# Designed miniproteins, single chains, continued (3), part 104

Each design is a single chain, and the fold is of that chain. pLDDT is the mean over its residues in the fold that is shown.

## One batch from the design tools (miniprotein)

Design m11837
Fold by ESMFold2-Fast:
Structure m11837 (fold): chain A 77 residues (1-77)
Amino acid sequence: DTQAAIDAGAATAEAELPAVEAALPALAAQYGAATVAAGLRRQAEALRKAAALADPETAARLRALADRLEALADRLE
């Protein structure tokens, strides 16, 4: 169901976030900081939209992930 899919997505995103953060300098060098930052901001928007459909606990997790992606995007620019 939708909630189970959102929960699984949140768990995967949480687990992958350190690897994404570590990869950002190489991605920015290859694709440009503005392009990578735009990608992170689009993913943060998608997480916030998913949070609106999730239960309060999962919504809080998704918003925390979105905040972290936006902070990483700000750091690249």
Scores: mean pLDDT 81

Design m11838
Fold by ESMFold2-Fast:
Structure m11838 (fold): chain A 89 residues (1-89)
Amino acid sequence: MKEEAEKLLREAEETLKRAAELASSDDADPKEVLELLKRTKELLEKAKKLAKESGDEELIKKAEELEKKLEEFLERGRGALELAEKILS
């Protein structure tokens, strides 16, 4: 359970990073970026449920932090894209 939650969190981090990386390129398809963000949200939701079921407060906090980053990226699309470009540069 803990190990599964950690694996899902790592996958969510990787898909979010990939979405940011694609968003920074001129060749980026907005649909691909959105699909990666939706995938990240789905993985994160599953990881958060498993973390809560395991009672691991550290995993719950990590899931909440990643969820906030995802929500900020989605809510502030223009600002998040600019930040992603600066981080990846």
Scores: mean pLDDT 73

Design m11839
Fold by ESMFold2-Fast:
Structure m11839 (fold): chain A 55 residues (1-55)
Amino acid sequence: MKEFLEQLERLKAELEARLQALKADPSTPEEEIRRAEEQLETVPLDMLLKLGLQN
């Protein structure tokens, strides 16, 4: 379980970093931001929710 959770955490962190970079750039099209948000959602929602709630 923890191994899988750590892999999901790394994947989530990578996607979040990309999303934050896109949001920080005001010239980024909103379509790119939405796409990055969708990529975050492809991570299992249950695990993503648990990570958010636990921290």
Scores: mean pLDDT 69

Design m11840
Fold by ESMFold2-Fast:
Structure m11840 (fold): chain A 98 residues (1-98)
Amino acid sequence: SEVDRIREALRRLTAEFTRIIELAKAGKPKDVIIEELKRAFDRLISELPELADELRQIYDETVEKIKKASNEEIVKIIYDTLKRVTLLLQDKIEEAEK
């Protein structure tokens, strides 16, 4: 079902972002963090092509914030991005349940 597809995508997204947050906390370079975010967003866009434009915008904004941020700010930026994508997917679940 559409709802189950989006819920599975959200579960996978949460797991991937948890790993990326751990990499950021471990002090991995910005290029590594950006590459991992790109992989997560590319996968999510392939699974939810109807959200491709919104997801690309969130990715681009996140990358720009990371490039300008101190290493200490990166964890918060990734966490805020996860929240933003989660809300987008939850809104689509609610739309699909109607």
Scores: mean pLDDT 87

Design m11841
Fold by ESMFold2-Fast:
Structure m11841 (fold): chain A 57 residues (1-57)
Amino acid sequence: MDEEIDRVVEELREKYGLTDEQVEALRVSFRDLGVVDPETLIKVIENGRALVAELAA
């Protein structure tokens, strides 16, 4: 649920040094998916570097 999304986003923030704006964009993206699947979240964390690169570009 939303709590899991917040934790994942917070972890990505610390790991990649994201700005508040980038963190908010990730929250919106995860919510827009309409599904909170543990395996999907893990995959996103592992591939978060690619997603963060797109957001930072």
Scores: mean pLDDT 63

Design m11842
Fold by ESMFold2-Fast:
Structure m11842 (fold): chain A 116 residues (1-116)
Amino acid sequence: MPTSDALPAGVKVTSAGANPVKWGSPMTINLSLSASLDAAAQAVFDEAAAKINEILSTIGTTLTFTITGDGPLDVAATYALMSRIALSLAGMEPDEEVRKKLLELAVELAERAAAL
């Protein structure tokens, strides 16, 4: 069963659509993130968000973010955060193929964080 409580601390999930608590349905999921991103961290965030949305688009789901400035988040921390978001989404996803792709992305992002 999908749960918003599986997401990292500081991330709040809101949903729009006919069934906002059901994953795998066509819907928009909004994540609120307390972070301050410089140009390099923003580029990493945008790339990771685009990759997550590419995977989720196969099930008609769109992920959007609201970012508020509250202290700097570096490139490595941004990769780690996006990896954790992808991992949490994978844990809530009932479709095996979509879950596998999200897990593969989470590993890729975690490896990028560790390399920095």
Scores: mean pLDDT 69

Design m11843
Fold by ESMFold2-Fast:
Structure m11843 (fold): chain A 61 residues (1-61)
Amino acid sequence: SPLDELLARLRAEMAAAGVPEHTIEAVVALARRLHDEYGLSLEEVERGVRALVDSIVAAQR
């Protein structure tokens, strides 16, 4: 599904940056909840989690 494709891209981005698996799973779970429970579009989900993902990735340097 388009959601699973988005979640796979977010997971791959964080994994490539060396983010711990438990942190990746927490972010992916948040993104899935925003779509499934709160009815956000894929664009809104990506926008909503982008700043969080970018901050987490930057912290892994």
Scores: mean pLDDT 84

Design m11844
Fold by ESMFold2-Fast:
Structure m11844 (fold): chain A 64 residues (1-64)
Amino acid sequence: PSEEEIEREIYESFGRIYEWLGEEFEKKGDLEEAKELYLKAAEYYEKAGDLEAAEEARKKAEEL
């Protein structure tokens, strides 16, 4: 893979990790923490160029 491809994979992985953490905090009822984690996921998805995943993560934050 190219350096750019590896970098995108890293950002995508961070997005997935933060989204997973957001879901876990949401399940615990820690809605403010979940919202912050979903917004962090959106930032990393955006850096990865995954605009659809970024928008979905933002929508999850909006629903809290």
Scores: mean pLDDT 86

Design m11845
Fold by ESMFold2-Fast:
Parts: sequence; structure tokens; C-alpha cells
Structure m11845 (fold): chain A 70 residues (1-70)
Amino acid sequence: VGDLLFKLGKYDEAAKEYQKAIESNPNDAEAHNNLGNVLANQGKYDEAVKEYQKAIELNPNFAEAHNNLA
């Protein structure tokens, strides 16, 4: 659901869905990375960086999250 909302440019709704996924499973590295992507598209770079860092903390081999921080 969040991925479809992101593709449709519904960033606020996509962020809400990924935040709910994180509330249900705080260790979901993919949800943190996806939330970071939504936040970056909204220009919320400080928030996006924190979410990407959390994704890397949960999965140190998460290449996409590392690339998003570089």
C-alpha cells in the first residue's frame, strides 16, 4: 500500500502507511528505508537521514540505504 501511494505521488499518505508499519514492527529495515525515501521526496532531509541510518542499523548490508546516505 505504501509503495503504491509513493508511486502515485501521495507522499503524506505513503509516509503514514510506512510509519504504521514501523509501529507494528520497529525492526523493519525496509519500512525505515521506504519512509526515508518519502521524506527525502518531501524535502525533509534531516528526517530522511535518520530513517536511512535506522535501516542500516537494523540491516548493515542494506545497499540501497547506504547509497541514499552517500
Scores: mean pLDDT 80

Design m11846
Fold by ESMFold2-Fast:
Structure m11846 (fold): chain A 98 residues (1-98)
Amino acid sequence: SMEELKKEIEKLIEEIEKLIEENKKLVKELLEKAETLEELLLAIGRRLQIIGLEFDLDLLKEKLKKAKTMEELEKIKKELEELKKELEEIKKELEKLL
């Protein structure tokens, strides 16, 4: 149902927001640990990527407010799932660098 799909989307948004905060913390630790210009630039690059993904989440939240059909909600859910996967991969890469 549309109501069940909205609940799944809300849960997915909460999971993504948590991943964004976890990634921000890891980037902060990398910035503090950076001893070379190369390490500093890598950390800054990852910070910019996370900011971009946070912006993408905000756009999806705005689309969610305007969504009136099941098809629109399913498309938003798919885009949120892709965003979550990208954040999970960034987290794994950041953890390997620490």
Scores: mean pLDDT 89

Design m11847
Fold by ESMFold2-Fast:
Structure m11847 (fold): chain A 96 residues (1-96)
Amino acid sequence: MEALAERVREARKAAVRAALAANPTPETYAMLRMLADGLPPEKAEEVRKELEKSKFPAPSPAEQEELIERIGERAVEAFRAAPPAEQAEAAEALAA
């Protein structure tokens, strides 16, 4: 299952990079931080307000890479926790 988990990580990281490139806003960063940390929606709102207060529209490139890596790890954890049938469906999707 390790090869499938790595493909899940790579696919999620690519999707996050695409989302950041398409919509580099405080709202997008707040949602991505929520996904990286598994925070509930109310915490994403707090993060967004902090970004607005600091006049900081986006984290640094290094912080963005750390965020992407954490989201990738979360995707792998979710994949491994999924039932075998869902893991098989993900494998077919990644093989296409």
Scores: mean pLDDT 69

Design m11848
Fold by ESMFold2-Fast:
Structure m11848 (fold): chain A 90 residues (1-90)
Amino acid sequence: SLEEEIKKLEEEIKKDPNNADAYLRLGVLYYEMGDYEKAVEYFEKAIKLMPDSEKALPYFLLAKVYYKMGDEEKAKEYFEKSRKILDELD
């Protein structure tokens, strides 16, 4: 269940509070549940723990969340941030 997946990820974070991947996965689960405010919170936590080169995915995911929330300006800003990182790696 989604609740069991969330509990497992919360236990992973309790064991390692710097586990950026666990915060990303929590954000995705909350996004799938329609809890966009929680999804934003966890993606922002993941971003703070990641090197700049690895932030493309969480920025893209934030763009998707803001688009679902009707905030088209923030969606565009985060999409552009994601794209710029990918352009620098290619």
Scores: mean pLDDT 87

Design m11849
Fold by ESMFold2-Fast:
Structure m11849 (fold): chain A 88 residues (1-88)
Amino acid sequence: MSAEEYTEKGKKAFFEGKYEEAIEYYLKALELDPLNKEALYNLARAVSKLTNDPSIEVRAVELLIQEPDNEEALLKLLEELKKEASKI
């Protein structure tokens, strides 16, 4: 299964209100492609929903708009999202 296929499965789970399942699929997508911006954004959105912290999604959007090619910053965001997801 491709990173894109996992991202689409995650989106389906997210829209069905299955945020934990969505996070699992987005993390699988990012294991295949750690710089997949769509999967990274959708992971941030799902984590934001589960933690009830909208600032997580806002920070991800700002990074992806302002520094879309900053690989170090994108990977750092992914590690922070993994830590936040582990608290759920």
Scores: mean pLDDT 83

Design m11850
Fold by ESMFold2-Fast:
Structure m11850 (fold): chain A 67 residues (1-67)
Amino acid sequence: SKEEAEELLKKAEELEEEARRLEEEAREGERTGSLSPEEIKRLRLEAGILRGIALLLRGVANLLLSK
């Protein structure tokens, strides 16, 4: 339904926002030297996973809206 699609899009936006925050934390930590290479890699991997989930949610929402 349209309501289900809207909920999925909202969740995707929340995950994308969290991914952006993790990416910014990783960049700042790398720039300042305040984070280890392992911590930077972990943050970037987490952000990538969140973006992947958001992409899937957007795909499902688009399928629901196209029918």
Scores: mean pLDDT 88

Design m11851
Fold by ESMFold2-Fast:
Structure m11851 (fold): chain A 55 residues (1-55)
Amino acid sequence: SSLIEKLREEIKELRERIEELRKEEPTPVTLAALAVEEAGLYFLEEVLEKLEKEE
């Protein structure tokens, strides 16, 4: 499914962004960005798991 392929790509890119953010100095801005990106990653991984189970 093209949707599953796109989700895997988004998850990969998001993981890379999280790793880059973790390398930055901890500021309120970078900590907030980390929290938002980590929440987004959790949500996308849950969606991917559901879709892979259905396919």
Scores: mean pLDDT 82

Design m11852
Fold by ESMFold2-Fast:
Structure m11852 (fold): chain A 79 residues (1-79)
Amino acid sequence: MNGAEDLAALKAMSEEERRRYLSREALELGRAVLDVVMKKVEEKIAKIDDPAKAEELRAEAEAEAAAIRARIEAKEAEL
């Protein structure tokens, strides 16, 4: 699939359907980006020699990611 096919599909939708579709796609992209960021954070944490500090940072990162995911889910529920 390329941008031209996506654009044609979007033009075939009603304005409301198109807005909901684009909003869903943006939220899905947000989830994918968060997963990539969390993987990079975990790779950095794995390089920390202090296991107690590594565990603390991992817990903080997981809590922050969970909060962001909850906000994405709340926005998807509104669509």
Scores: mean pLDDT 79

Design m11853
Fold by ESMFold2-Fast:
Structure m11853 (fold): chain A 88 residues (1-88)
Amino acid sequence: KEKFEEARKLYEEGLELFRQGNYEEAVELFDKAIELLKETDLSDPEVQSFLGDVYYAKSQALAKLGKKEEAAEAEKKSEEYYKKAAEI
């Protein structure tokens, strides 16, 4: 629960940085959120769904930075996690 809440705070801060145009810093916070979430219960559909949200936000920030290949990889991971959440 503690790691999940920490990840939520990092995700929300990353979204705020994204809105301000600080895309590089936003990606760093999304990466930290992903690391924390991977240390939680991955059998939880809420965790899987939230990983989908974070990877999607990371993809959008990477696209803004012109990192098209990395953005596409993050988008695929987002789709994978959403699909896993729906299967639980």
Scores: mean pLDDT 86

Design m11854
Fold by ESMFold2-Fast:
Structure m11854 (fold): chain A 68 residues (1-68)
Amino acid sequence: LTATVTFLNEETAVLTFDQPATLVLPDGKTVEVKGSVTIKVEDLLKATVVVDGKTYHVTTIVKSVKVV
């Protein structure tokens, strides 16, 4: 599992996953992601992702960072 982070501005980023995944936000909300999801930059460092029963911190699976 790998992700690309694209920073749109200081508040908003897009996470793109290489496979379908469930994103878990710091407030406990879950989002099923097929490709890309928009996330608050403040949530990015604390968010986790679940794939096939395994949990990863988003920061550990990021392979590239882009700025728009």
Scores: mean pLDDT 81

Design m11855
Fold by ESMFold2-Fast:
Structure m11855 (fold): chain A 68 residues (1-68)
Amino acid sequence: SPLAAEIDRLLAELERYAEKLPPGLRQVVRDHIAGLRARLAAAQTDEEMEHILELARVILGNVRRLLA
């Protein structure tokens, strides 16, 4: 699925940014990534995957702001 591939790409990017965070905040971000991966594995529809994609983008944007 193109949507699943894009989500995996964003989650991998988010993991790279999370490594730059302090240990406590890094763990919080890793927990969010694990939750999104679990939701992706359970997703049955493109609508569910689009929602996961939107959440991944929001978290990535927030982490990028923390690192600026």
Scores: mean pLDDT 88

Design m11856
Fold by ESMFold2-Fast:
Order: sequence, then C-alpha cells, then structure tokens
Structure m11856 (fold): chain A 71 residues (1-71)
Amino acid sequence: SIDELLEEIRRILEEGGASEEEIERILKAVRNSDLDTAERLLVRLYLEGKISKEQATRLGELMKEAAKLLE
C-alpha cells in the first residue's frame, strides 16, 4: 500500500539521521508525485552524509513506486 511505502521511506530517512523537516519535505514531494524535487532532496541528504549510497538507491526505488500508486 502507499502508506506502507511512505512509512518505509520515513524509517530509512530516520535511520540515516534526516531531520523531521527534511523527512516531511521529501514525503510531501512524493505525495505530490514531484519526483524531481524528491530526488534533489535525496541527493542533498546523500552529499551531507545522512544516507548511504545503498539507502539512496532503495529510497529512489520506493519513491518511484509510491508516485506510481498515487497517479
């Protein structure tokens, strides 16, 4: 379900040390199917060292899956 995908995205971001504000911005972009914004925010977290390359790849897959279910 979309709720389970969004919860998994949140969990991975929390494990990486993203702030609540950063998490909510990404989840809002995903809910709006704005993958360009979501991907830019994800790249920023990766460059800041808050998520690993493996986490970034998994998050990208989950965000695309969630966006497809919302359209």
Scores: mean pLDDT 85

Design m11857
Fold by ESMFold2-Fast:
Structure m11857 (fold): chain A 77 residues (1-77)
Amino acid sequence: DVTITVKDGKTGKPLPDVVVYVNGKEVGRTDANGTLTVSLPPGTYTIGVSKPDGSPLEDPVVLLNGVEVKAGEVTIT
């Protein structure tokens, strides 16, 4: 399992209800703590995030298992 955390880059606060995409497909939304747990096998994925209406977030910080990543291509081992 992979824990995806989304935070506001300006305040460092967790962002609830962020839509998370893996390889362009919605996999879920972040909870009140800004987290979503998904079951992904090892591999390379494209991770995207948006507001519930599909519009871009202003300054998202995305973490996988507590490690900050840039939105885009990421490898899970």
Scores: mean pLDDT 77

Design m11858
Fold by ESMFold2-Fast:
Structure m11858 (fold): chain A 103 residues (1-103)
Amino acid sequence: SLATTLNNLGNVYHNQGKLDEAESMYKQALEIRQKAGLDHPSIATTLNNLGNVYHSQGKLDEARSMYQQAVEIREKVLGPTHPSLQTPSTNLGLLDLKEALQK
């Protein structure tokens, strides 16, 4: 419940453009969920949200790492063809294009 509250608070801060506060909330939610030993889709959701914050901050390498971890967890839990993989996979593709354009 605390991890869910922190993730929801991160969503509120992200929607308000408060990226540093959103990052802090998502990191705390992620740490609680990971320490609970849960290989659950909720961890993948938090990782994808944290990736979105890093992308918004221009932290492209950190965003890629978060999206890759989200894809790996969802593939492990749901299988490689599940529709919920589309968003983090799309975000990875967009990140690759953005990095290519900055070189």
Scores: mean pLDDT 75

Design m11859
Fold by ESMFold2-Fast:
Structure m11859 (fold): chain A 67 residues (1-67)
Amino acid sequence: SALEQAIKDALKAAEDEAVRLLLAGASPEEARAHFERVLREKLAELAKKYGVSVGELERMVREIRSE
C-alpha cells in the first residue's frame, strides 16, 4: 500500500540521518535520539495525511521491522 511504502521510506530516511551523524562523529546515543525524533516527526505527518492514529503507524513500524 502507499501508506506502507511511506512508512518504509520514513524509516530509511531516519536511519540514513542517524548513520550520517555517526559518520560525522556523533555518539550512538545522539544518533539514536535523532533517529527517534525524525521518525516521530515523519509518522506524525503521515498520521495527518492518511487520517490514521500515530499508534496505528507505530504498530505498522513494528510489523515492518519484524519482517
Scores: mean pLDDT 84

Design m11860
Fold by ESMFold2-Fast:
Structure m11860 (fold): chain A 98 residues (1-98)
Amino acid sequence: MLKVEVEAEEKVKSGETLKVKAKISGAEEGKYKVSVILKNKESGEVIAHKSKYIDGSEEEVEFELKNLPGEGEYIVEVKVKNLKTGEEASDSKEVKIE
C-alpha cells in the first residue's frame, strides 16, 4: 500500500524558506508525481503548489517553499500519485508562520 509522510517545521518566520520533506513507502516500480501544496487553514486558499516526478525507488523528496505568505496558520499537504495505476496517498501538517 502506497504511503507518504510529510516532514516540515511546525513554526517558521515570515520571509524564511519552508523546507518540506515527503517520505514515501510502498512504492512500486515506475513513475510517480509528488506534489506539495501550501494552503491557508481557515480559507483553504492555495498559496503555493510544487510538483516533482520521481521513480518508485526514491524514498524521500524535498521541496523548498520560498516567499512565504504573511503571518497565520497554514496546512502543508503532500500527495503522491502512481502515474500508471492512479493509486494516491497524502499526508498533511499544520505550519504556523510568525
Scores: mean pLDDT 81

Design m11861
Fold by ESMFold2-Fast:
Structure m11861 (fold): chain A 73 residues (1-73)
Amino acid sequence: SELVEKLEKMSVEEGIAFLEELAENDPTLSEGERQALRQAIATARRLMEEGKEDYAKSLLLDFVRALERRRQQ
């Protein structure tokens, strides 16, 4: 997907900033999806603080892949 491809090319910090903007500005997100996205961002930030950058990146990519699969159903 285009969103996953963009995130794969970004640093984790850039990906977090991008997803925060998406959570604020994407009118197609339900309130539940928006809340879940914000929670994923918060978890990724915590992992970054712990020096677990690869885990933070994987979390964000997996979240976006799961979100897109739910929308295709």
Scores: mean pLDDT 83

Design m11862
Fold by ESMFold2-Fast:
Structure m11862 (fold): chain A 95 residues (1-95)
Amino acid sequence: ELIEKIKKLVEEAKTASEEEYVPLFNEIDKLAQELLEKYKDNKEIRRLITDIISLTGVMIIYHAVNGSLPQANRDRIIEEIEKLVKELEKKVKEL
């Protein structure tokens, strides 16, 4: 459920406007924090969730300080988050 919500938000972030992407990343961060609490005792899953939180945080902080992140850098970060979410889903299904 939470992972599916994060996947949907990541897909939305790929086509989001300048006004929409920061709210989307804030929601991804919120859901990732909820997953972190649920899987706090699993080292491997916790690491994947922490990496997702770190990447969303970099995006949010960069925008607050410097404004719009170049599209190529935004696309790269979204791709990395997507990869981490896919690995997270796989690891959770293996439990």
Scores: mean pLDDT 82

Design m11863
Fold by ESMFold2-Fast:
Structure m11863 (fold): chain A 56 residues (1-56)
Amino acid sequence: MVTSREGLAVALEARRRYGPDATAEQVREVARELGVEVSDEQAENLAKVAAELPPV
């Protein structure tokens, strides 16, 4: 299970790389690179979180 800290790190990195339209598949790729285990449902939720994050 992903922690809130790990989930936020994945969402921020996905937003940074792919912008607000980051897909669940791109979120899974970022999670894999960061060593974070996410389910398909968690990846979809993190993609939505990435879309809602303010621009840098």
Scores: mean pLDDT 77

Design m11864
Fold by ESMFold2-Fast:
Structure m11864 (fold): chain A 74 residues (1-74)
Amino acid sequence: MSPFLKEFIERVIERARNIAKKAKEMGYEDEASELEKLVDEIRKALQAGDYETALNLAKEAMKKAKEVREKIEK
């Protein structure tokens, strides 16, 4: 994997964790739990060297984080 792609995935993890924290504080615990599960799955894929799965999960996490952020910004 390129260092650039790894950095991108790590940034997605950080963003998803920050959104999950805010979601929990605002009472969106289910949405926060879904984001935390995606982060765990990304980490497992990276640990296994499955960079393709890690990238696909990172894309899902970005989409979910956007959805959750839209809910908490109302």
Scores: mean pLDDT 82

Design m11865
Fold by ESMFold2-Fast:
Structure m11865 (fold): chain A 67 residues (1-67)
Amino acid sequence: SEAEKKKKEEEAKKLLEEVKEAVEKGDLEKAKALVKKASPELAGLAIELGREKEEYREAAAVISATL
């Protein structure tokens, strides 16, 4: 259970970072595709983690808007 939680947090951080990079490059189609490819649970976790840091605010908003 704890190993599964850690794995999901790492997957969520990776999604958040990839969406952030796509948004910063202006590639909104790639950002949306990344979110749609992810499970709703993973995307939700990424939003929660992204809200803790200003640098991820825009990425978290894009993930939230795409769900």
Scores: mean pLDDT 81

Design m11866
Fold by ESMFold2-Fast:
Structure m11866 (fold): chain A 86 residues (1-86)
Amino acid sequence: MKLVLTYSGLSVSQLTGEILRAIGLELEGYDVKIEVEGDKLTITIENLSEEQYQQFLQEAEEAQKRGAKVTIEKDGDTLTITIDFS
């Protein structure tokens, strides 16, 4: 499975934390691409495990419960999640 995860409206500390998490996944053997543009972070993960897929879905649902604007879209084997904290 492929995940495209976009965060916006993050503080510098939150942005740094998400980047470090993405680097951690790359060190675990996932194919990870990280793109930063201002306060926007896009993380693309190829060959995501089923367990990591469920963790990212749960995190998106928790962000939505906390008032973030969350869009979740699944197209074939690609999951696109956009989380806006602004």
Scores: mean pLDDT 79

Design m11867
Fold by ESMFold2-Fast:
Structure m11867 (fold): chain A 58 residues (1-58)
Amino acid sequence: GLVEEAIEAAEKAAEARGEEVGGKPSDEGLKSAREAAKENPEETLARSKLILEALGKE
């Protein structure tokens, strides 16, 4: 469903951001991404897609 898509996109965006700064996403970062996706899945999905697009991960 939408929440699952938002969680997946948010985790992927967090991982991509981690790669750009030369590291892996922290457990806290992944937890925050999942929490945001659960609170507002539509907004989180939209933001995650923008982040992935900006990083060339689309």
Scores: mean pLDDT 71

Design m11868
Fold by ESMFold2-Fast:
Order: sequence, then structure tokens, then C-alpha cells
Structure m11868 (fold): chain A 62 residues (1-62)
Amino acid sequence: SMVEEKIKELVEKLIELLKNGGSTDELQKIIEEIIQLLNDNKLPKEFVEEIGKKVENVSNSK
């Protein structure tokens, strides 16, 4: 639960940085942290897929 909350906060931060013109390095760091948390904490597959899709949509949107 705490890990899921942290991942959601990182995704929201990623969206905010994209909206406000954050640097590529900052965006990549947050994306890598999200992926690492998803992999390291063996979260439910459904949650991993949902967050993965959201991150992919954010990264590929424009």
C-alpha cells in the first residue's frame, strides 16, 4: 500500500513535470524510479499494468 502510494505520487509528479516543461533528465529519473519500484516490490499484475500504461501514455503523448 505505501509503495503503491509512492508510485502514484511519482506518476503525478511525472505528469506535472511534463506539463511544466521539466528536463529530459528529470523525467527519465522519475520513470526509472517508477519502473524499479514496480519490479522490486512484486506488486499485483493489474496495478503494474495500469501504472505501466499511464507512464507509457505520458511518455508517448504529444
Scores: mean pLDDT 75

Design m11869
Fold by ESMFold2-Fast:
Structure m11869 (fold): chain A 59 residues (1-59)
Amino acid sequence: KLDKIAETLSYMLNLPFETAKRLAEDLVSGRESYAEIAERLGLSQSTVSRAFETALKQV
């Protein structure tokens, strides 16, 4: 299930799969907020939020 989330994030955020997988793990564990992840990746919070909402609906 995490692999499907990682694949969706990799596609939507244009990230390497390995990076997307770590990101999926961090989000699922609640370790980082959408705002913190967005700042780290240089993306908008809305972009991160939309990608994760899409990924979660696929599991």
Scores: mean pLDDT 76

Design m11870
Fold by ESMFold2-Fast:
Parts: C-alpha cells; sequence; structure tokens
Structure m11870 (fold): chain A 62 residues (1-62)
C-alpha cells in the first residue's frame, strides 16, 4: 500500500500548510492525497475528507 502511505504523507503536509495559512499549497496536497486514497478505495472516508479539505482550502486561498 505505497499509494496509501504516500496519501497519508500528503495529507499531513496539507495540514501543516493549512496551519501556516498557506491555503494554496494545502489545497494541492489535499487533492493529491484524495486522488491516491480514491485509487486504493473508491469509497474511502479519508479520501472524501481530503477532498472536502482541499475545496475548503481553495476557497480560503482566494
Amino acid sequence: DEAYREALALYDEGLRARERGDYRTAAEHFRKAAELLFSVDPDSPMGKRALKLAEEAEKLAE
């Protein structure tokens, strides 16, 4: 499950970017995490959460 481990790393990087107020970078990382999570499990609850966080960060980015 290398894709899953990579997704977790991207999700964590997204959270750190969001903490710094770097919403653009956060959105990019959350979207990549969601894509990888959905590639492992199309109904991934974490994937759905990552996608929602990406959309929220995109709104905050401008």
Scores: mean pLDDT 85

Design m11871
Fold by ESMFold2-Fast:
Structure m11871 (fold): chain A 58 residues (1-58)
Amino acid sequence: MELKKKAEELAKKIIESKVATPEQIAEFMAAANELVEANPEEGKKFVEELEKKVEEAR
């Protein structure tokens, strides 16, 4: 879904720049919450994967 692509794009931008602005973090969290609401099972697994990749970049 579009929300999944948007969340992935945001995570990639954060990793690439190696600097996360508060605005980018807020947008990422909003997209993650939307994914969990739309499809709890897939959304939770997807959010965990993205959080792992973002954490790895820190």
Scores: mean pLDDT 68

Design m11872
Fold by ESMFold2-Fast:
Structure m11872 (fold): chain A 70 residues (1-70)
Amino acid sequence: MEEAKEYAKKALELLSQGDLEGAREYAKKALELDPENKAAIYALKAIELVEAGDLEGAREYYEKAKKELE
């Protein structure tokens, strides 16, 4: 559980740095350990929205993911 949270934190860190591939990799690792990890689920949605060009939606899900880690 805690390890999944650390991977989700790393995914958000990489996403904030613009590393979409790294962010996706760590979000998937978090979900492999904890499929119900909301931070990782929201991080993955944020990544998909960035790739789709929906920066407003991406920011919303990034903030939701960050809140789940607090």
Scores: mean pLDDT 83

Design m11873
Fold by ESMFold2-Fast:
Structure m11873 (fold): chain A 92 residues (1-92)
Amino acid sequence: MSEEERRLAARVLLAAAEVIERELPTPLGREAARYLREAARAAEAGDWEKALEYEKKALELLKKLREEQPEAAERALARALERQRQIAAEAE
């Protein structure tokens, strides 16, 4: 995998963390965002196994957040997907 691809993956994860912190400003939301930031750092370093572990931890917390705050979680997901599309389009 190229350095460009690693940076793109990290950028997507960081964008998702920012969206979650904005839309879900709770202790669980902040913890999920923290794991996404750790996943981004691992991805940038090429440590995909560690990146996947942090992503799984973030996903587990996001499942709890969706149960507790479904409307805010839906907004966060929609916005994160939009940011991912914008980042992917810019990389092309």
Scores: mean pLDDT 80

